# Designed miniproteins, single chains: the designs that were tried, part 96

Each design is a single chain, and the fold is of that chain. pLDDT is the mean over its residues in the fold that is shown.

## One batch from the design tools (miniprotein)

Design m3333
Fold by ESMFold2-Fast:
Formats: structure tokens, sequence, C-alpha cells
Structure m3333 (fold): chain A 93 residues (1-93)
């Protein structure tokens, strides 16, 4: 699920390598994860999404454009809210 993919993105440094071995993400999925990384304030996660996009043959400028669309913004906000709830349960925060 995108929630599990987002958790790996925020919690590990090996996300790009893992996703390249199992390429399942669309340009829209990458845009959601890019915006989620910005909402989390994670420069590392944002850079990881850009690196995966480049290595997967996506246009990074298009990913950034898609990340500004209202539907993508709303999905990213929901994803971040769900991640924070799950992270609190798993990490005792």
Amino acid sequence: SIEEIARELFETEVWVESRLKNPTLSARDLAVLYRAAELMGSERAREAVEELARKSGFDVAEIRRLAREPAVQAQAEELVARYKEIAKALLGL
C-alpha cells in the first residue's frame, strides 16, 4: 500500500534502492509522496522521491507540478495524517 511505502520512505535510507527493485509507483504516486515529504518537513524524503523519479525515467518537474494539484495535496495530507497516527502507535509517541 502507499501507506507502507510512505512509512519506509520516512523511516529508512534505503527506500530508493527498495523501490527500484520493485517498481510499482506511478507519477501520481510519486507526486503524493513528494508532497507528503514536504508536509513532513523531510528534505531527505523529498530528495529520495526526486532520485527515484529520475532513476525511474520520470520528469521531476512534472512530479513537482502534480504535487501542487488540489487532489494530490488532499491525498498527501490524508497520507501524512494516517502515517502520524500509525507512527505514534508503533513508536509509542
Scores: mean pLDDT 83

Design m3334
Fold by ESMFold2-Fast:
Structure m3334 (fold): chain A 76 residues (1-76)
Amino acid sequence: MSEYTKEMLLEAARAAEAGDVQKAQDLLMKTSMFLLNSTSPEATYALKSISEASQALADGDYDKAAEILRKTAEKL
């Protein structure tokens, strides 16, 4: 998986921790669009994690969203 994907997930995690939901959601959308062009197991894992993080953001659980994104970036 590219360093670009890891960096985007970490930026989204930082935005989530700061409570910047708009920036976090925008970064997750852009990352998802990039990953949808890949068929790798890593891309599938990242897309699932992004969906879970987006749900946590929608639920107002910013710490959980950030944790999911950081864990995902570390495994890529």
Scores: mean pLDDT 81

Design m3335
Fold by ESMFold2-Fast:
Structure m3335 (fold): chain A 109 residues (1-109)
Amino acid sequence: EPLDKAIEALKEAIKHVDRAIEAVRAGDYETGIQHAREAIEAVQKAFDYLREASFEIAEELTPLLLEAVDHLRKAIEAMRAGDRDAAIQHFEEAKKVLEKIIEKVKEYK
């Protein structure tokens, strides 16, 4: 079921965000960037599953999906700059947006 696969991919993105936050707190920015990239890939997979389920659902959720990816990209930039606090803040905002998307997807089931 495409909506279930979208939720699974979004949950995978959140797991990568949690691992990225742990890595950043440990000062391991290379691992943090890797997990941020894996989170972005998981969000892209979720978008593909949403499109497979319904163009209308995908269009409604596109702004939130783009917001989540923007926060993940800003977290990567912060890590490259050595800004731990900014990286963690952007990861926490990305996680919050991803959780909101999961909640909205569940409404369509």
Scores: mean pLDDT 90

Design m3336
Fold by ESMFold2-Fast:
Parts: sequence; structure tokens; C-alpha cells
Structure m3336 (fold): chain A 72 residues (1-72)
Amino acid sequence: SLSQEMLEIYRKEGFEAMVERVVALHLEQIEAAPLSEEEREEYLRKLEEEVRALRENREEAEKLFEEEIAAL
């Protein structure tokens, strides 16, 4: 699955590489979606907020990722 791919990137390349991939995939989805300009701006703002929250809670996020990987 997509989330498994993200965990593999995290395991092999680390947190920032995973974040970069998450951002790239969301940008691709936003670009491909039939969104108005206003909707596009809203999704971009939400993506920025999500990325900020991930970085602010990096230690907790990484712990969860390691637990998820161990469960696979």
C-alpha cells in the first residue's frame, strides 16, 4: 500500500526523505484533481499544516513509524 511505501522510504532514507515523498504525492494529487483555484489553495494550505505538524511532532511520529514497521 501507499503507507507501506512511505514506511519503506522512512526505514531506508529517513524522516525527511519520507516527508518529501508525501509532499510530492499530495502535490501530484492536487494537480491531477478537478479542483477550483480556491479548492487548490485550501488543499495546499492543509498540506503545509500537515507537514508542519509532522515536523513539530517528529520524535512521536518516528516512534509510531518504527512500531508500524515492527508490526509488518
Scores: mean pLDDT 80

Design m3337
Fold by ESMFold2-Fast:
Structure m3337 (fold): chain A 95 residues (1-95)
Amino acid sequence: SEIEELVTRGRYDEAIALLKSREELSDADLDALVDIFLSREGLGSELLLATADKEELRRRFREFLESHGFSEETIERAVRLLLERIEAVREALLK
């Protein structure tokens, strides 16, 4: 998708602008927001993400989404996806 291509190329501001132009966001669109946030925080490494403070990341991600004007419903859905990704990475590193 166009958003996935922009995220892969590091064009985060363009990806965010495109996401904000949509009336409704899919879970794939929200996962792209998680990718953008983690890349900006320098948490692209599985080890760094697995050892990060979960509540601090939740708080910063909410602030990131609020600063870009996303709705509370969108924020709640995106935060859920962030937490699922953290748990998945933690589980993978324990295997």
Scores: mean pLDDT 82

Design m3338
Fold by ESMFold2-Fast:
Structure m3338 (fold): chain A 86 residues (1-86)
Amino acid sequence: ELEELLSKYPEEKKKEVLDVIKFVTEGLRKAELSFVLELIENRKLAGVRASLAPRDPELAERVIRLVEEGRIEEAKRLAREFFERL
């Protein structure tokens, strides 16, 4: 939990911790999107569900349906739009 993590640090260190979290979070978001797009390309439906369903189960099922229909570019577009909103 972010608030519990931050409460463990002195005030002078909180900015350094927040800067690290922002850097890592932005990097992880880009890496996660790239990985999800690769899962869609390779039709790894279980991986797509595992990546998207914890945040948006309705979107996950919609992306999976598009992949099953062979609409790979549409599935990738929905994934990109989702990550752009994060």
Scores: mean pLDDT 76

Design m3339
Fold by ESMFold2-Fast:
Structure m3339 (fold): chain A 81 residues (1-81)
Amino acid sequence: MEAVEEFLKELESMTSEETEEYNDKVTEFIEKLKKENPELYELLQKLNILRQELLNGDTSKEEEYKKVKEEIEELLEKIKK
């Protein structure tokens, strides 16, 4: 689960170009989550799409991005308990 927090942190710090270069690592991580936690996988997939839209200048997606991020954090807390 620490890997999810690291992924979110890296995703936030990345530019569009850096995100593309990191794509293989992201894909491998997502595939592992798909098997272990399908709910978390769906949320991370959503977050990644919203992140790409924000990097392209669509500020209207900022609130939705924050909401999805919060849902991921809440799910991680439930898994931790």
Scores: mean pLDDT 68

Design m3340
Fold by ESMFold2-Fast:
Structure m3340 (fold): chain A 97 residues (1-97)
Amino acid sequence: EGLEIAREAVAALEAALAALRAGDLEAARAAVERARALAERVRALGLEDIARILLAAADALREAAEALEAGRELEAEENLGVAAVNVAVAKVVLSKL
């Protein structure tokens, strides 16, 4: 079911957030790629709105990882904030479905 895949994507995004906060760029990138793949599957199943939120979170986490690797701490924190908000929105949307 598409909603189950969306919940797996949220779990992958939460894992990426935790990895980035711990400075584990390798684990973060792996989790982001997993979340993106799951979000694309959600989109293919016609759940366009939730897929958009999940993809926005994945993109923000990718940008945060790039910023951390480049030593741009403020840019990393801003993108982590964007990702956290999108994850929270996705969790609320999924709780109502």
Scores: mean pLDDT 88

Design m3341
Fold by ESMFold2-Fast:
Structure m3341 (fold): chain A 89 residues (1-89)
Amino acid sequence: SAATLQAFLEELDKIVAEVKKAEEAGESPDKIQELAFAKFDRLIAALRARRGPGSLVLLVAVHRQMMKDMTVTAKSVEFFRNRARDLVA
């Protein structure tokens, strides 16, 4: 995978889909949060390893920090994905 903005959005879409599947399976909010955080941490690590844009690393880190104080849902991850998409427009 490439450290491009389009590839970044595709990785976010995968996180949205996985969180949605966990919600539909009736997983606990804590398990959903752990799943989402693990996926965001992997995305940050991948961006850093590929020397990707610092703005994308910061965007993911800020959103992850905000989610620590809130219930994580597919809608909250989708909201972040849509904000990230706006950087491509």
Scores: mean pLDDT 75

Design m3342
Fold by ESMFold2-Fast:
Structure m3342 (fold): chain A 85 residues (1-85)
Amino acid sequence: MTVTVKATVTTKGGGTSTSSVGKVEIGKTAYVGVKTSAPVAVGEEVTVTVTNVETGETATFTGTVAAAASATEATVAFDASKVPA
């Protein structure tokens, strides 16, 4: 089962970003590419808020930075098992 979502990432330092994840498969780890207003490091814990674009329902997850292309460009991994459908 897949859901189209929009993701917003908030870092521990208060930095925020918004990205469209596209389609997320429920029950699997999801990845979102984000551009942040504050530096992030691989392994850093972040808050991920996802909104189902069809229903407007929102859920919040704890995610982890899986990869960083720069201090402000990162890939965040989170558990998609509870994404609103």
Scores: mean pLDDT 70

Design m3343
Fold by ESMFold2-Fast:
Structure m3343 (fold): chain A 94 residues (1-94)
Amino acid sequence: STVSSALARLSTSTDPQVQLDALNTIRDTLKTNPSDSVINTALQAVDIALQSTDRAILQAALDLAMEVLKVSENKEQILRAIGRALRAIGELLD
């Protein structure tokens, strides 16, 4: 699927542009089809992206986590992911 291919590119690429494109593809798919499978893939993508030192990737991870928060019933897990993303961005900005 488009979202599975995007997750694979995110996990295997070291190119920030490829990683950003993958995160945007997953976000756009989530907006179109918020299925449990897509939500789980998006959460995996956020966890991978939070390992980045690139501000744009961390911002994209935050944006994706916010989209998951809108469609998921498990708000607590997603709020923790958003908190991690904000902390990572803050530490990188110093």
Scores: mean pLDDT 80

Design m3344
Fold by ESMFold2-Fast:
Structure m3344 (fold): chain A 96 residues (1-96)
Amino acid sequence: LDLELEKLRGRVQRRVANAIMISVSDLEKGLEEIKKLGEELAKDPLAKELAEELTEIATEQAEAAHRDPSTTNEQLQRALDAVQEMGDRYAKLLKS
């Protein structure tokens, strides 16, 4: 369990960096990667609340961008901010 949790945490950290990088170039692909990050976070008992928040944000941003494509850059920035915040909060939880 400890080894599996360590591997999961490594995957989450890599997915945070990857989600940020992808989101800069492609909003829809970035939002999909953020959704996958939320699913990975849900597997870590320390990050259940963060996983729920991130999944909700990703869903809301995807729906907003789909409804009004003229806000794509604004939705992209909000998605990036959310991923950066969740990454920071997760790193703090791991140090606790």
Scores: mean pLDDT 71

Design m3345
Fold by ESMFold2-Fast:
Structure m3345 (fold): chain A 81 residues (1-81)
Amino acid sequence: MLTADQYVNMVQAFQQYDTLTVSQANDIINRFDLDDSTKNAINNDLNTYTGNMTVNQVNDIVDRYVSQDARGQAQAQMGQQ
């Protein structure tokens, strides 16, 4: 499972894109200091796509690997308007 800080950093890394390739998404995920089981699970879900992904599709996958509490904390940190 991702921490709130890991989730925020991932979402921020992806939001610079409108669309990205699976390879670009894999490269971004692989830069994070995650446990191998979580990293492998996210990459396996990404690898089900054969073409370009939207940032929303990547975020939907990442959301599966964060707890509700950590996601709430991350949303509060990102929603500073």
Scores: mean pLDDT 79

Design m3346
Fold by ESMFold2-Fast:
Structure m3346 (fold): chain A 93 residues (1-93)
Amino acid sequence: MEEGRRLGEELAEEARRYGVSEEGVEDIRRSFESAILVGMSVEEIREAAEKAKEALELVKKGVSPERAAVLASASIGVQTIKVAVRRLAERKE
């Protein structure tokens, strides 16, 4: 999952460049950390990153950085929850 970490780091950097607050950047980082921790595949993480990136790009079209960051984090969070539920159902015990 080194690719997933790199994507999360790059997304956090982009969020800062768009003027997102440190709280918003941290939320994005935590969302990606949760995705990696839950064991999302590289493809799933990449898909979540692309959607989050798309949300951040809305800043260029006049959406506030705060709103764009919330949309990005929410997108990652939804994907993470889906995978977490699947993982929990699989149970190691």
Scores: mean pLDDT 76

Design m3347
Fold by ESMFold2-Fast:
Structure m3347 (fold): chain A 55 residues (1-55)
Amino acid sequence: SEDLEKVKERLLKQAEEMYPDDKEFIEKMKSAKDYDEFVELYGEAAERYNRKLKE
């Protein structure tokens, strides 16, 4: 199992790589405190990204 801080660092790096223009998402990821919040934010970002691809 990984330390939560290491998981957060990895997820934040991935967020910056996958959605670099989604500044609100990246900012929220930096302030997120738990794993459930990370999952929710990633889901929202993926939904926004997929919406743009379909339009």
Scores: mean pLDDT 76

Design m3348
Fold by ESMFold2-Fast:
Structure m3348 (fold): chain A 98 residues (1-98)
Amino acid sequence: MTPEEQREKLNRLVDEIAEAVRNGAPRAELKELIRRLESLITDPRRLSDAAIDAAIARIPPLIEELTKKILENQVPIPLSEVARNAVMAALREALENL
């Protein structure tokens, strides 16, 4: 894959995870999506099931926190970008807590 194709796949998968969280998808589905995302990032550390569950639980409060910061700063950021940032932040927190 080209770097551009890999980045596009990453963004689409992050958007799918954010949408699945908003729609209340089962944790099994969310875990599969996060594992696919992990494989695209090429991190040498593999997330445990517990770490993935922690990341999933962290996404909604991060969306709320980021949305509040955007409203306070009056920055015209799309809600889809907020959701992407929340998913990536939750994954980063999960990887750092390994």
Scores: mean pLDDT 68

Design m3349
Fold by ESMFold2-Fast:
Structure m3349 (fold): chain A 80 residues (1-80)
Amino acid sequence: MDALIAEYEAEIAELRSQLSPRARALFAELEAEIRAGHFPSQEEVRARAAAAGLSPEEQRTLLRLYRLTATVVQLRRLRA
């Protein structure tokens, strides 16, 4: 499990580096919600990304980043 978490965290760092400033701001909001125990659905994340004016490419990157981050948080919770 730890090796899998480390692999996901590496992918998260790479994807995060590809985000525009606007996409990074939205992702920061999503990260705060995840840390608070609130997990928006994939449809909600897509709607928020579209509303923020992100390109289809950025929307895909943000959704992938959200899914990985949510997975890591859930896996870490199972270890706690």
Scores: mean pLDDT 82

Design m3350
Fold by ESMFold2-Fast:
Structure m3350 (fold): chain A 75 residues (1-75)
Amino acid sequence: SDEELAAALQSLPDVLLAGFILEEARRKDVEGLRKLLELAGEKLSSPAVRAALEEILRTSDNPEILALVREALAR
């Protein structure tokens, strides 16, 4: 469930959450990335997660992935 996934993401070390975000972006899993960014909540402000989002902006060629990451960084 989204509640269980959100709880799991909130309990993860920021570095591991950042790794999962990078992996979904590499796989071009737009829906998986959207869900992770939605459920990450306040962890989007962590230095490790923000660094991962900035790396995706530099390396991704997928316009939907880039749009999701730009929106997340604007928060």
Scores: mean pLDDT 82

Design m3351
Fold by ESMFold2-Fast:
Structure m3351 (fold): chain A 85 residues (1-85)
Amino acid sequence: AHGTVTAHFRTRARALQAAAAMIGVLLERGLFRSVTVDGNVARVEMEHPDKELLEEAAREVAEAARQVGAERVEVRIEEDTSPLP
C-alpha cells in the first residue's frame, strides 16, 4: 500500500518545520519514502504492505502537521496504484 499526506501552511517556514515533524513520525515507524516542500505545502510519502498501519501512521503525521499550524491536511491511502498484470 502507498500513502501520501499533504499539509498546507501560511508560510514556507511552517511547511519546513512540519516536514521535519512528519518525517520524524515516519522514520520512527520505518515507513518513510520521500518528502517534498513546494512553497508553503509539505508532502510526505509512505509505503507498507499493511494498509491499516499506513492509516494509523497517516493520522499521526496529520496531527503533527496540525500541531505545527497546518491550515489544511489531506490524507490519501491506496492499496496499490499499479496491480501486476
Scores: mean pLDDT 80

Design m3352
Fold by ESMFold2-Fast:
Structure m3352 (fold): chain A 80 residues (1-80)
Amino acid sequence: MFSPEVRKKIVEIRNETIEILNEANDDPSKLAESIKQLEEIRDELLKLKETENLSPDELEELDSAIDFIDELIDQLKKEK
């Protein structure tokens, strides 16, 4: 189970990802910016994976979050 701080960070990242996706859907001119923002979030999750002392279950949840962002980046790149 994530620490309360790590769990809050994952929830914030998910909410931020949804906002970025909605912005890209509303304004196609922001597509490139949205992809860059998602890549920055992905890098933040990778850093969290390296710096935090996570349990195996926590690592699996974090990997799932990274996979989710990777799928969104791929979807947005196909729209370009």
Scores: mean pLDDT 73

Design m3353
Fold by ESMFold2-Fast:
Structure m3353 (fold): chain A 100 residues (1-100)
Amino acid sequence: SEEAILKAIELIEDALLRAYTLALDAGDEERAAFVREKMAEFKRLADEIEKLIKEKSDISKLKEKVEQMIEIVREVGRALPELEEYLERAIEEVKKLLEE
């Protein structure tokens, strides 16, 4: 459902923000910059989803964009191994929402 897609996007945004905050708190400027770049990619996909919703596009196209967001979260997890378990749990919650 559209509501499930929007909840999935919110979960991903929160997960990325937590990764960014952790890198900043650690004084890791390089990893903080990397997460900020990935957050920009996420925002681009979120803007694309908003456009698809306004155009009344098929939900399968929205799910495809959320799958691309999941790959962004995985890239962040590879860069921040200390958060990998947390981020994988967030991905599993997102996947459950995509099955609704």
Scores: mean pLDDT 87

Design m3354
Fold by ESMFold2-Fast:
Structure m3354 (fold): chain A 72 residues (1-72)
Amino acid sequence: SSLKQDAEKLFKKADELEKQSAELRKKGEENLASPDGDPELAKKLILEGETLEGLAGIQRGVANILLKKANK
């Protein structure tokens, strides 16, 4: 069904966002740990990563609702 296909696309987008989030958070943490790091850049990277993680959660939530409806 179209609902199942839409759910699969949202799960894929959520996976991509989670990977991007992890990479940004890692770069932010590395900037905080380094003596030559930029604390302002670190804060921006961590915040962007957290935002992407939140978006991934929303995408997964919607995908699960669509999948449940597709199985009725």
Scores: mean pLDDT 88

Design m3355
Fold by ESMFold2-Fast:
Structure m3355 (fold): chain A 58 residues (1-58)
Amino acid sequence: MSAPLTAEKVARLMKMLGLPPTEANVRAVIDTLYPDAVLSPEELAALIREAIAIHREL
């Protein structure tokens, strides 16, 4: 998809799929639904932390 990959979108998708907020599940969502996404290690680490935090607030 050409839509931007965001922590909020990943968190919402994990919630919809019934996935617990773990690093592995964030990575799985990105790999499955955004296969064309290219993230630096720093961007990936930040997105993982933000997505988990957002998911816990949902």
Scores: mean pLDDT 77

Design m3356
Fold by ESMFold2-Fast:
Structure m3356 (fold): chain A 73 residues (1-73)
Amino acid sequence: PQTVTVELEFEVEVDGKRYRVRARVTAVKHPDGVELTLELEASTPEEADKAARFDHEGLTRAYQAALDALAAS
């Protein structure tokens, strides 16, 4: 199967605090579709999860980057 891993970084602001979030998305192409796996890193797992829930645009960019890389391979 075709597999691509993409990392990107974005910032979110929650309750006046700015968090740097690192997103790693792995896309695996199967005959019946694409499997996406997301890993987030920040100061703590809880802060990463909280930041991600408040920044849908950053998550959308991470998924799209992985799909674009998979399509280019």
Scores: mean pLDDT 74

Design m3357
Fold by ESMFold2-Fast:
Structure m3357 (fold): chain A 91 residues (1-91)
Amino acid sequence: SELEKRFTELMQELEGLALDPSLSEEERRILAEVILVAQLGWQKAREKNDKEAMEKIVELLERIVEAARRRASVEELRRLLEELKKLLEEL
């Protein structure tokens, strides 16, 4: 319940950032991919009732939102996306 709410809040923040014209086109594309990967990972974690995986997804999305807000490099955002993809593969 609390994890579901936090996930929804983070997804809304990511959607806003992916549409933010002050971010580069490349950064916005990475954030759009983060949204898609996060949705797939969240669905899989819920189907498995894997609370640990859900917590890890939320923690990683918090790191991605923070990085995007402080205008981290494209390279840092790509590294975080790769961590998210690895987490999904381990599900």
Scores: mean pLDDT 88

Design m3358
Fold by ESMFold2-Fast:
Structure m3358 (fold): chain A 73 residues (1-73)
Amino acid sequence: SEEAEKLRDIVVESLREAGVKEGVIKAVESTLTQMIKLGYSAEEMAAMIRFAAELSKDEKVKEGYERALERWE
């Protein structure tokens, strides 16, 4: 899905802007890319990202995810 790919790219950019370490950003990018290959929609990925934001104890990761969702929605 083009919309799911757009969400992935927004998430990657938002995590980088929040100062998240590149290794973590690459792991998230790989996970989202696999979700897209498995047929997950942008809406399903957004729901997973919201859940990941709530679970995150890393404030930069949480900020990056929340910023990405605001930009995409």
Scores: mean pLDDT 88

Design m3359
Fold by ESMFold2-Fast:
Structure m3359 (fold): chain A 100 residues (1-100)
Amino acid sequence: SSQDARDLMVQALQLSIQAIQDGNIDGALQSLRLLITGARYMGSQQAVDLLQQAITLIQQGNISQAISLIQQAIGYVRQSTVQNPDLTTQIAQRAIQLGQ
C-alpha cells in the first residue's frame, strides 16, 4: 500500500541518520543511494534532490547539514502520493538492511 511504502521509506531514512551518527558512513551511503531510487518510485523530486545533496554533504564531511536535509526529505516522503508503492516498499526494505 502507499501508506506502507511511506512508513518503510521514513523508517529507512531514520535508520540512515542513525548509521551516520554511529559512524557507519559506508552503510548509510549505500542505503541513501537506494532511497533516492525509492523517492523516484514515489514521484517525489524534492526528496530525490534533498537526498542527492545529503550524499554530497556526507562525502564532504558536513554531517550536521546532511542530517538536516535527510530530515527535510522525510517530510516530503510523508506527504508523497506514492506512484509505485510495491517497488518503493521493496527498495526501502533493502535500504533498511544495508543501513544497519
Scores: mean pLDDT 91

Design m3360
Fold by ESMFold2-Fast:
Structure m3360 (fold): chain A 64 residues (1-64)
Amino acid sequence: NIVEELKKLVDEEGKIDFQKAKEIIERSNLTEEQKNAIIRELNKLVKDGKIDYEEAVKIIEKYS
């Protein structure tokens, strides 16, 4: 479960590292089309190399 793996990366501010999140998504059983859509949407939310975990979950659920 991608959401559970990403939860393990959450820092004290509720954020996750984008490159680590991308690696988890790329290793998932999602189609290449789903992976590309999720990564594109998450990239729009990146600030200082990080994304908010709750926003990341919403994007993953939308495109999974």
Scores: mean pLDDT 85

Design m3361
Fold by ESMFold2-Fast:
Structure m3361 (fold): chain A 60 residues (1-60)
Amino acid sequence: MKAEVTVEGNTVNYRLEAAGKVAEGSYVADNEEEARALAEELRAHADGLVARAKALEAEK
């Protein structure tokens, strides 16, 4: 599973790939500082999803 979050100026792009499915999107922030803060929050959530997916695989 992969989780990617990138920042381009004030735009945050995210891509989550799990079980052959892809969820991606973007958010336009008011400024680059807000975009970086949002990217950090999204990365933390993505890492949590990856950890949960690994735990589910370990339970089988």
Scores: mean pLDDT 74

Design m3362
Fold by ESMFold2-Fast:
Structure m3362 (fold): chain A 111 residues (1-111)
Amino acid sequence: SESSKEGHKQTEIMTEVMEEVEDKETLEEIEEVLSKYSDEELELLKNYLLEHFKALGLPEEILKKVEELLSKGRSGLAQLLLAIKAVEKGEEVEDPIQEEIAKALKEAILK
């Protein structure tokens, strides 16, 4: 609602989405969580994630993969959220693109 508070709203949406997906294990379940949000809210979440990864100093190659994944709408966003969860839980990621993103994110957080 307020342009001067865009960053605060992005953080709130990220927190709510991550809490909702904490008990979700599949792409379908995460995509269902994301279906509850408007396109505008999901755009704020996508922008937050991209800026957050840039701030962490992820390599340009990985940022391009993140942007390409986010361009796939809710499905791509669900895949990215699964990769983030895998890093936080220390779980294995099966998709090669998600694995590269997860590895880069883990390395950036630790250094």
Scores: mean pLDDT 76

Design m3363
Fold by ESMFold2-Fast:
Structure m3363 (fold): chain A 76 residues (1-76)
Amino acid sequence: MEETPVSRFVEALFKSDLEAAREALEQISEEEIRNDTLLLTFFSSLSPLAQQRFLALIREIGGPKAERLIELLEGL
């Protein structure tokens, strides 16, 4: 697995590691969130239950980047 901020964010979500997820998200630019097909493709491949769990964790992180990511993922 590539050790990128995006991959660290995804790994942290799987582990429910809120602090690691927050740190990884801070390193991802808003432009990267909007243009990154990896996060969108990954989320779309999840079961509805897993999607719900990840959205809940992203909401718990909070902040402008988390809100933008939620808007993009819920728009799928």
Scores: mean pLDDT 75

Design m3364
Fold by ESMFold2-Fast:
Structure m3364 (fold): chain A 105 residues (1-105)
Amino acid sequence: AEAPLSDEEIAAALQEIARQRARLEAMRRRIEALPPELRELAMELIDAYEEVLARIEAAIKARITRSELEKLLAELEKELEEKVREIKERMRERGLTDEELAAAL
């Protein structure tokens, strides 16, 4: 059996999660200037990223192994990619471009 994450690894990971959350808060402030339809889609993306961070934080606090964390990160990346694809399809249905969202985020 592989050893669980060390206290130092957990502390470093939690600091990175806090850093990413600070970036998401900055993005929330930036999207307030967008048209309502773009703001709604941008908010849905920010919420998807926050959900991923919350799941990673829970796993880290549960002291999973490094291999289990790597598997979780791969699964969450796939789930996030699928959610981003769904949102981009909704943007296309509304006539919005990928470039418009990229410029806003």
Scores: mean pLDDT 81

Design m3365
Fold by ESMFold2-Fast:
Structure m3365 (fold): chain A 93 residues (1-93)
Amino acid sequence: SPSELIEEVLQGKSPVTPEVVEAAKTLILENDLTALRLLHALDIALGSPTTADNAKALLQALMVDEEVKEKLLKLANENPNLVPKTLAFLNSL
């Protein structure tokens, strides 16, 4: 499933591929709660040296899509206490 593919990437068990990026875009655009849950999982992954590089790579790939970028920036800015590492990383791009 899309969620299982993303979970393996955020656990550092598989690489960020175009298929994983498309799965993540689909989940983000599906609804705000699903997108926020993914942002929170990304925030956790950014905080670990074993998973941070995969989380950064996935976020960089997602930010190339203008619709996805707009939604992620909005949700991160509205939830700075939930996703502080994600917000800091996005602001560094």
Scores: mean pLDDT 88

Design m3366
Fold by ESMFold2-Fast:
Structure m3366 (fold): chain A 132 residues (1-132)
Amino acid sequence: SVNTYLATVFLLQAALAEALYKETGDEKYKKAKEKYVNKLKLFPPEVLQEAVTDLETLYNYVTGKKSSEPSKEAIDAAVDVVRHANSEEAKFLSEHGDPTLAMRALLLGLSPEAAALVSLLYEDILKIYNEL
């Protein structure tokens, strides 16, 4: 659904912003995380649970764990987050991603950066979700 897609985008954006704040110390990323967390608080709990479950499935698939087929919403969310990433965010994902995961991600139409987004930030996504 559109709501599950948007919740997934905001979870990925919040986690990416936290990672960039930790990496760079730039306050703009702290503000970006706060913005996305506040947007997430507006969703019903069932939508947030569906978004997290979809991201878990995508994470398991990309990392080579046994999983069901990833949802279109989760795939589209990861692609769209990377498509709108600034140069610093894109550089972070390319430098800190595991290139061995790229082959599985390509079968879903994910770039190496989109695979890195999901694989690197999954634990941060869970932490953000649990703090909502």
Scores: mean pLDDT 87

